Designed miniproteins, single chains, continued (2). Designs and how they scored, part 115

Each design is a single chain, and the fold is of that chain. pLDDT is the mean over its residues in the fold that is shown.

## One batch from the design tools (miniprotein)

Design m7992
Fold by ESMFold2-Fast:
Formats: C-alpha cells, sequence, structure tokens
Structure m7992 (fold): chain A 88 residues (1-88)
C-alpha cells in the first residue's frame, strides 16, 4: 500500500544519495521514512532515533573513516529494516 511504497521510495532515494556522497540529503530521506513509521505507530520515537543514529554511523564510516564497504553494508541494512517495519 501507500505507506510501504512511500518508505521504499524514501529508502531507495536515501541509499542512492548516500552512494553519491550526498550525506545531508540522504539523511533527510531516512528521517522522512522514520517520521512516517512513527506517525503510523509502527515504531516509537526512541526506536526511530536509534535507527537515525545508525544512518549517521554509516555516514561517519564512509566520510570520516574511509570504510566504504562497512558504510554501504550498514546503510543497506538500515534501509531493509525500515522497509520490513513498514510491511508489519
Amino acid sequence: GSLVEQVKALVDRGIALFREGRYQEALKQFKQALDLLVTAGLISVEEAIGLLLRVVGAITLDRFLGDREAALAEIEAVGKELIELAEK
């Protein structure tokens, strides 16, 4: 339905922006997906903050530590979790 499609579209855009090094725009897409999940009652605000901190961690791995492989694995893992949460 519309929620799963919206979360998937935001996650797909966020990952694409992350791959391009557009970290602030990527973070905005993930925050919008998390806001939708909180509004739908599928996750708590605390759970959303935890997931957002994982996105920030992936940015830190890529941008500041140069660990592109670990960064891509983490951002893909977060994206998958957001889509699975929307499917509940």
Scores: mean pLDDT 90

Design m7993
Fold by ESMFold2-Fast:
Structure m7993 (fold): chain A 82 residues (1-82)
Amino acid sequence: DELLREIRELLEEQEAVVEMILNSPAASEEVKKEARQLLERTRAEVARLIAAGDLERALEVARQALERLKQLAREQAAKNAS
């Protein structure tokens, strides 16, 4: 299904963003922990929504989580630009 492929791609992109945050020397341990927890919670919630047949909500949850992670990554990048 095309929606399942989009959801997978969003989760893969989310994992890549988390890895960027974890490898950032400017990121605090608190931010790194938040990024890891957000990825874990998003995966669990998306899996539950897919099991319930609610692919549209699963897609939106994945998109919202990715945007939050991108915002965290942007903040870390700004701190590195001294």
Scores: mean pLDDT 82

Design m7994
Fold by ESMFold2-Fast:
Structure m7994 (fold): chain A 112 residues (1-112)
Amino acid sequence: RPPFEPVKMKTKIEKDGNGEVITTEIEFRRGDLRVKLKITTKVDDNGVILEKEIEAEVYRGDRLEARLKAKLKQVPGGFELVELKIEVRPDASPEARATLEDLANEIKRLAA
């Protein structure tokens, strides 16, 4: 399969006490399939990542076929997956389902 091509990217950095909240929004496209990815990263005053929240929506045309929300918390040795919510339409395309499963597996690997 051809890779997804990034078509839009937006990054916002906000001060949060002595640390930062970094929100990155990326839109990827492949044919009629579109993935909206939003990553919110909380960073302490030393640049250490404390938390990541990942939201992904998989569209075919204007139709939302699958979505995911994950929360990761930094622990000694890596990240802990504290929340993973997956919603897939019963009539979702096999490609949209596979795309969301691949994203969920990557997130689980970050927490291993």
Scores: mean pLDDT 82

Design m7995
Fold by ESMFold2-Fast:
Structure m7995 (fold): chain A 91 residues (1-91)
Amino acid sequence: MMIPKISKEELEALEEELIREFEERGFDAEVVRRALAGDEAAQAELQARLPAEEAPFVPDMVKLWEILRLAVEDPEEATEKLKKLVEEHKK
């Protein structure tokens, strides 16, 4: 499966939807936005406030968002990074 080329507007809509879901759970939208942008301090704050079952997935969520941003510029490279992320989680 290949990631189709995604527009910047589509990516922004997906990011806003994810941030909205976190806000509904009581998280600060600005912290979520910074975490998705690669702010390690914001990622640590998000991990500290998430349930123990979800906290380990914050790095994977950030990597997935990096892949989605890359899909705007280079969907082939984004597809390869997604495949590597999936392979890392095969047990």
Scores: mean pLDDT 75

Design m7996
Fold by ESMFold2-Fast:
Structure m7996 (fold): chain A 67 residues (1-67)
Amino acid sequence: DRPLVPAPGLTEENVAELAERLGISEETIRKVLADPNLYPDDIINKMAEVVREEIARQRALEAARAA
C-alpha cells in the first residue's frame, strides 16, 4: 500500500505525540514509520488514524489562528 508518512512534516515531537496517544513507546513508533511492512496491519491502521486526527487538529489551528 501507499506509505504511512509520505511527507517530511512528521517530526520527533509528532513521534512523541503518537506514542502517548497509542500508549506505546517512541522507539516502536519510529520502527513502524521506518518499515511499516514489518508490523501488523492493526498497528499501522491505528497509527494512520492518529496521524489523520493530528493533521485535522493542525488544520483547525491553522484556520483559527495561523490562517
Scores: mean pLDDT 64

Design m7997
Fold by ESMFold2-Fast:
Structure m7997 (fold): chain A 67 residues (1-67)
Amino acid sequence: MYRLTPEQASELVRFLESLGFSFAQATEAVEAIERAESDEEAIEALKALGASDEQAEAAVRKARELQ
């Protein structure tokens, strides 16, 4: 389970915006990652929000690196 500090969540939002997400989409993506119990669940949730496979995988990798 991904547990991000407010600082880590803000960094992840900025990273997602650099991948082409809007601020609203990036915020929803961070919430989806934090709710996910597995990397697979996080990737599927991100794809449901409109992320590409590459964007979803990059987001999950970044969340893992921030912990």
Scores: mean pLDDT 80

Design m7998
Fold by ESMFold2-Fast:
Structure m7998 (fold): chain A 75 residues (1-75)
Amino acid sequence: SRLEELKEKLIKIIEEQLKILEEERDSLSKEEQEELEKLKEKYEEIVKNNGSMKDLIDLSTEIGLLLLKRGVSKL
């Protein structure tokens, strides 16, 4: 279904965003590293529990805000 396709696409986007932040971990502040760990835990919980589209959108938004805080304008 369209909803399942959109969920899969959003999951891939989230995974890519988290990978980018993980690769930049050494450049993150202690506070930002703690935020990244919490975002990873939220992602695992959502995937494990087959979370809603809203859960994925909310998580993607939180990750996007961390990326913006870092000034990563080309990602």
Scores: mean pLDDT 81

Design m7999
Fold by ESMFold2-Fast:
Formats: sequence, C-alpha cells, structure tokens
Structure m7999 (fold): chain A 66 residues (1-66)
Amino acid sequence: SMELIEKGARILHEKTGAPYEAALKAAELVLREGRGDLAGAVLVLSGADPEKASEAVKEVAKLGEE
C-alpha cells in the first residue's frame, strides 16, 4: 500500500539521510519488487553510508512481511 511505502520511505530517509525522493523510490523497490539490492544501491548513489543503507533496507523489508 502507499501508506506502507511512505512509512518505509520515512525510515530510509531518517536512518540514511538520503533525500526523501530517493528514499521513496528505494521503499518501492523493497516493498513492491522485493529488490533490496537495488534499494541499497539507490540510497548509496544518493550519498548514503552503505552500512546504514543496508540496515535501513532490512528494517523496511520486515514491514513488508505478512
């Protein structure tokens, strides 16, 4: 849902410092496509620390579990 994607984007934005628009794209990649690898890459390319990006992506992936 969009609400879940927005929640994920806030987590990614807050934990990595990536711009909200980059965090929103990353949240969609995790929650709609199951592509945490691409989400991490988007965050890092936007200036996020790789370790923080990896940890934040794992948290957002857990939100997508039923």
Scores: mean pLDDT 85

Design m8000
Fold by ESMFold2-Fast:
Structure m8000 (fold): chain A 85 residues (1-85)
Amino acid sequence: DLEEAIRNVGNVLAAAAEVMDQESPELGKEVRERGKEVVELLREDPEKGLEAAKEMFDWAAEQATSKEHQEAIRMARNAAEWVLS
């Protein structure tokens, strides 16, 4: 069910935003804003939405300064990809 998969990706995006809040509130806010666009795009075009999600997670991993946060974001990326496969 695509809608269930999108909901699960939304939960992963929310978790990633919480990780980035620990880096800075501005980064957490940007993840939430980008995440809303990703969810919207997933409903319109799942392939483009998955690409956008991967780009967002890759960007967030580059912004993370701790190894633990970088690993958390990489795990979130893998979870989103798995849910959409």
Scores: mean pLDDT 86

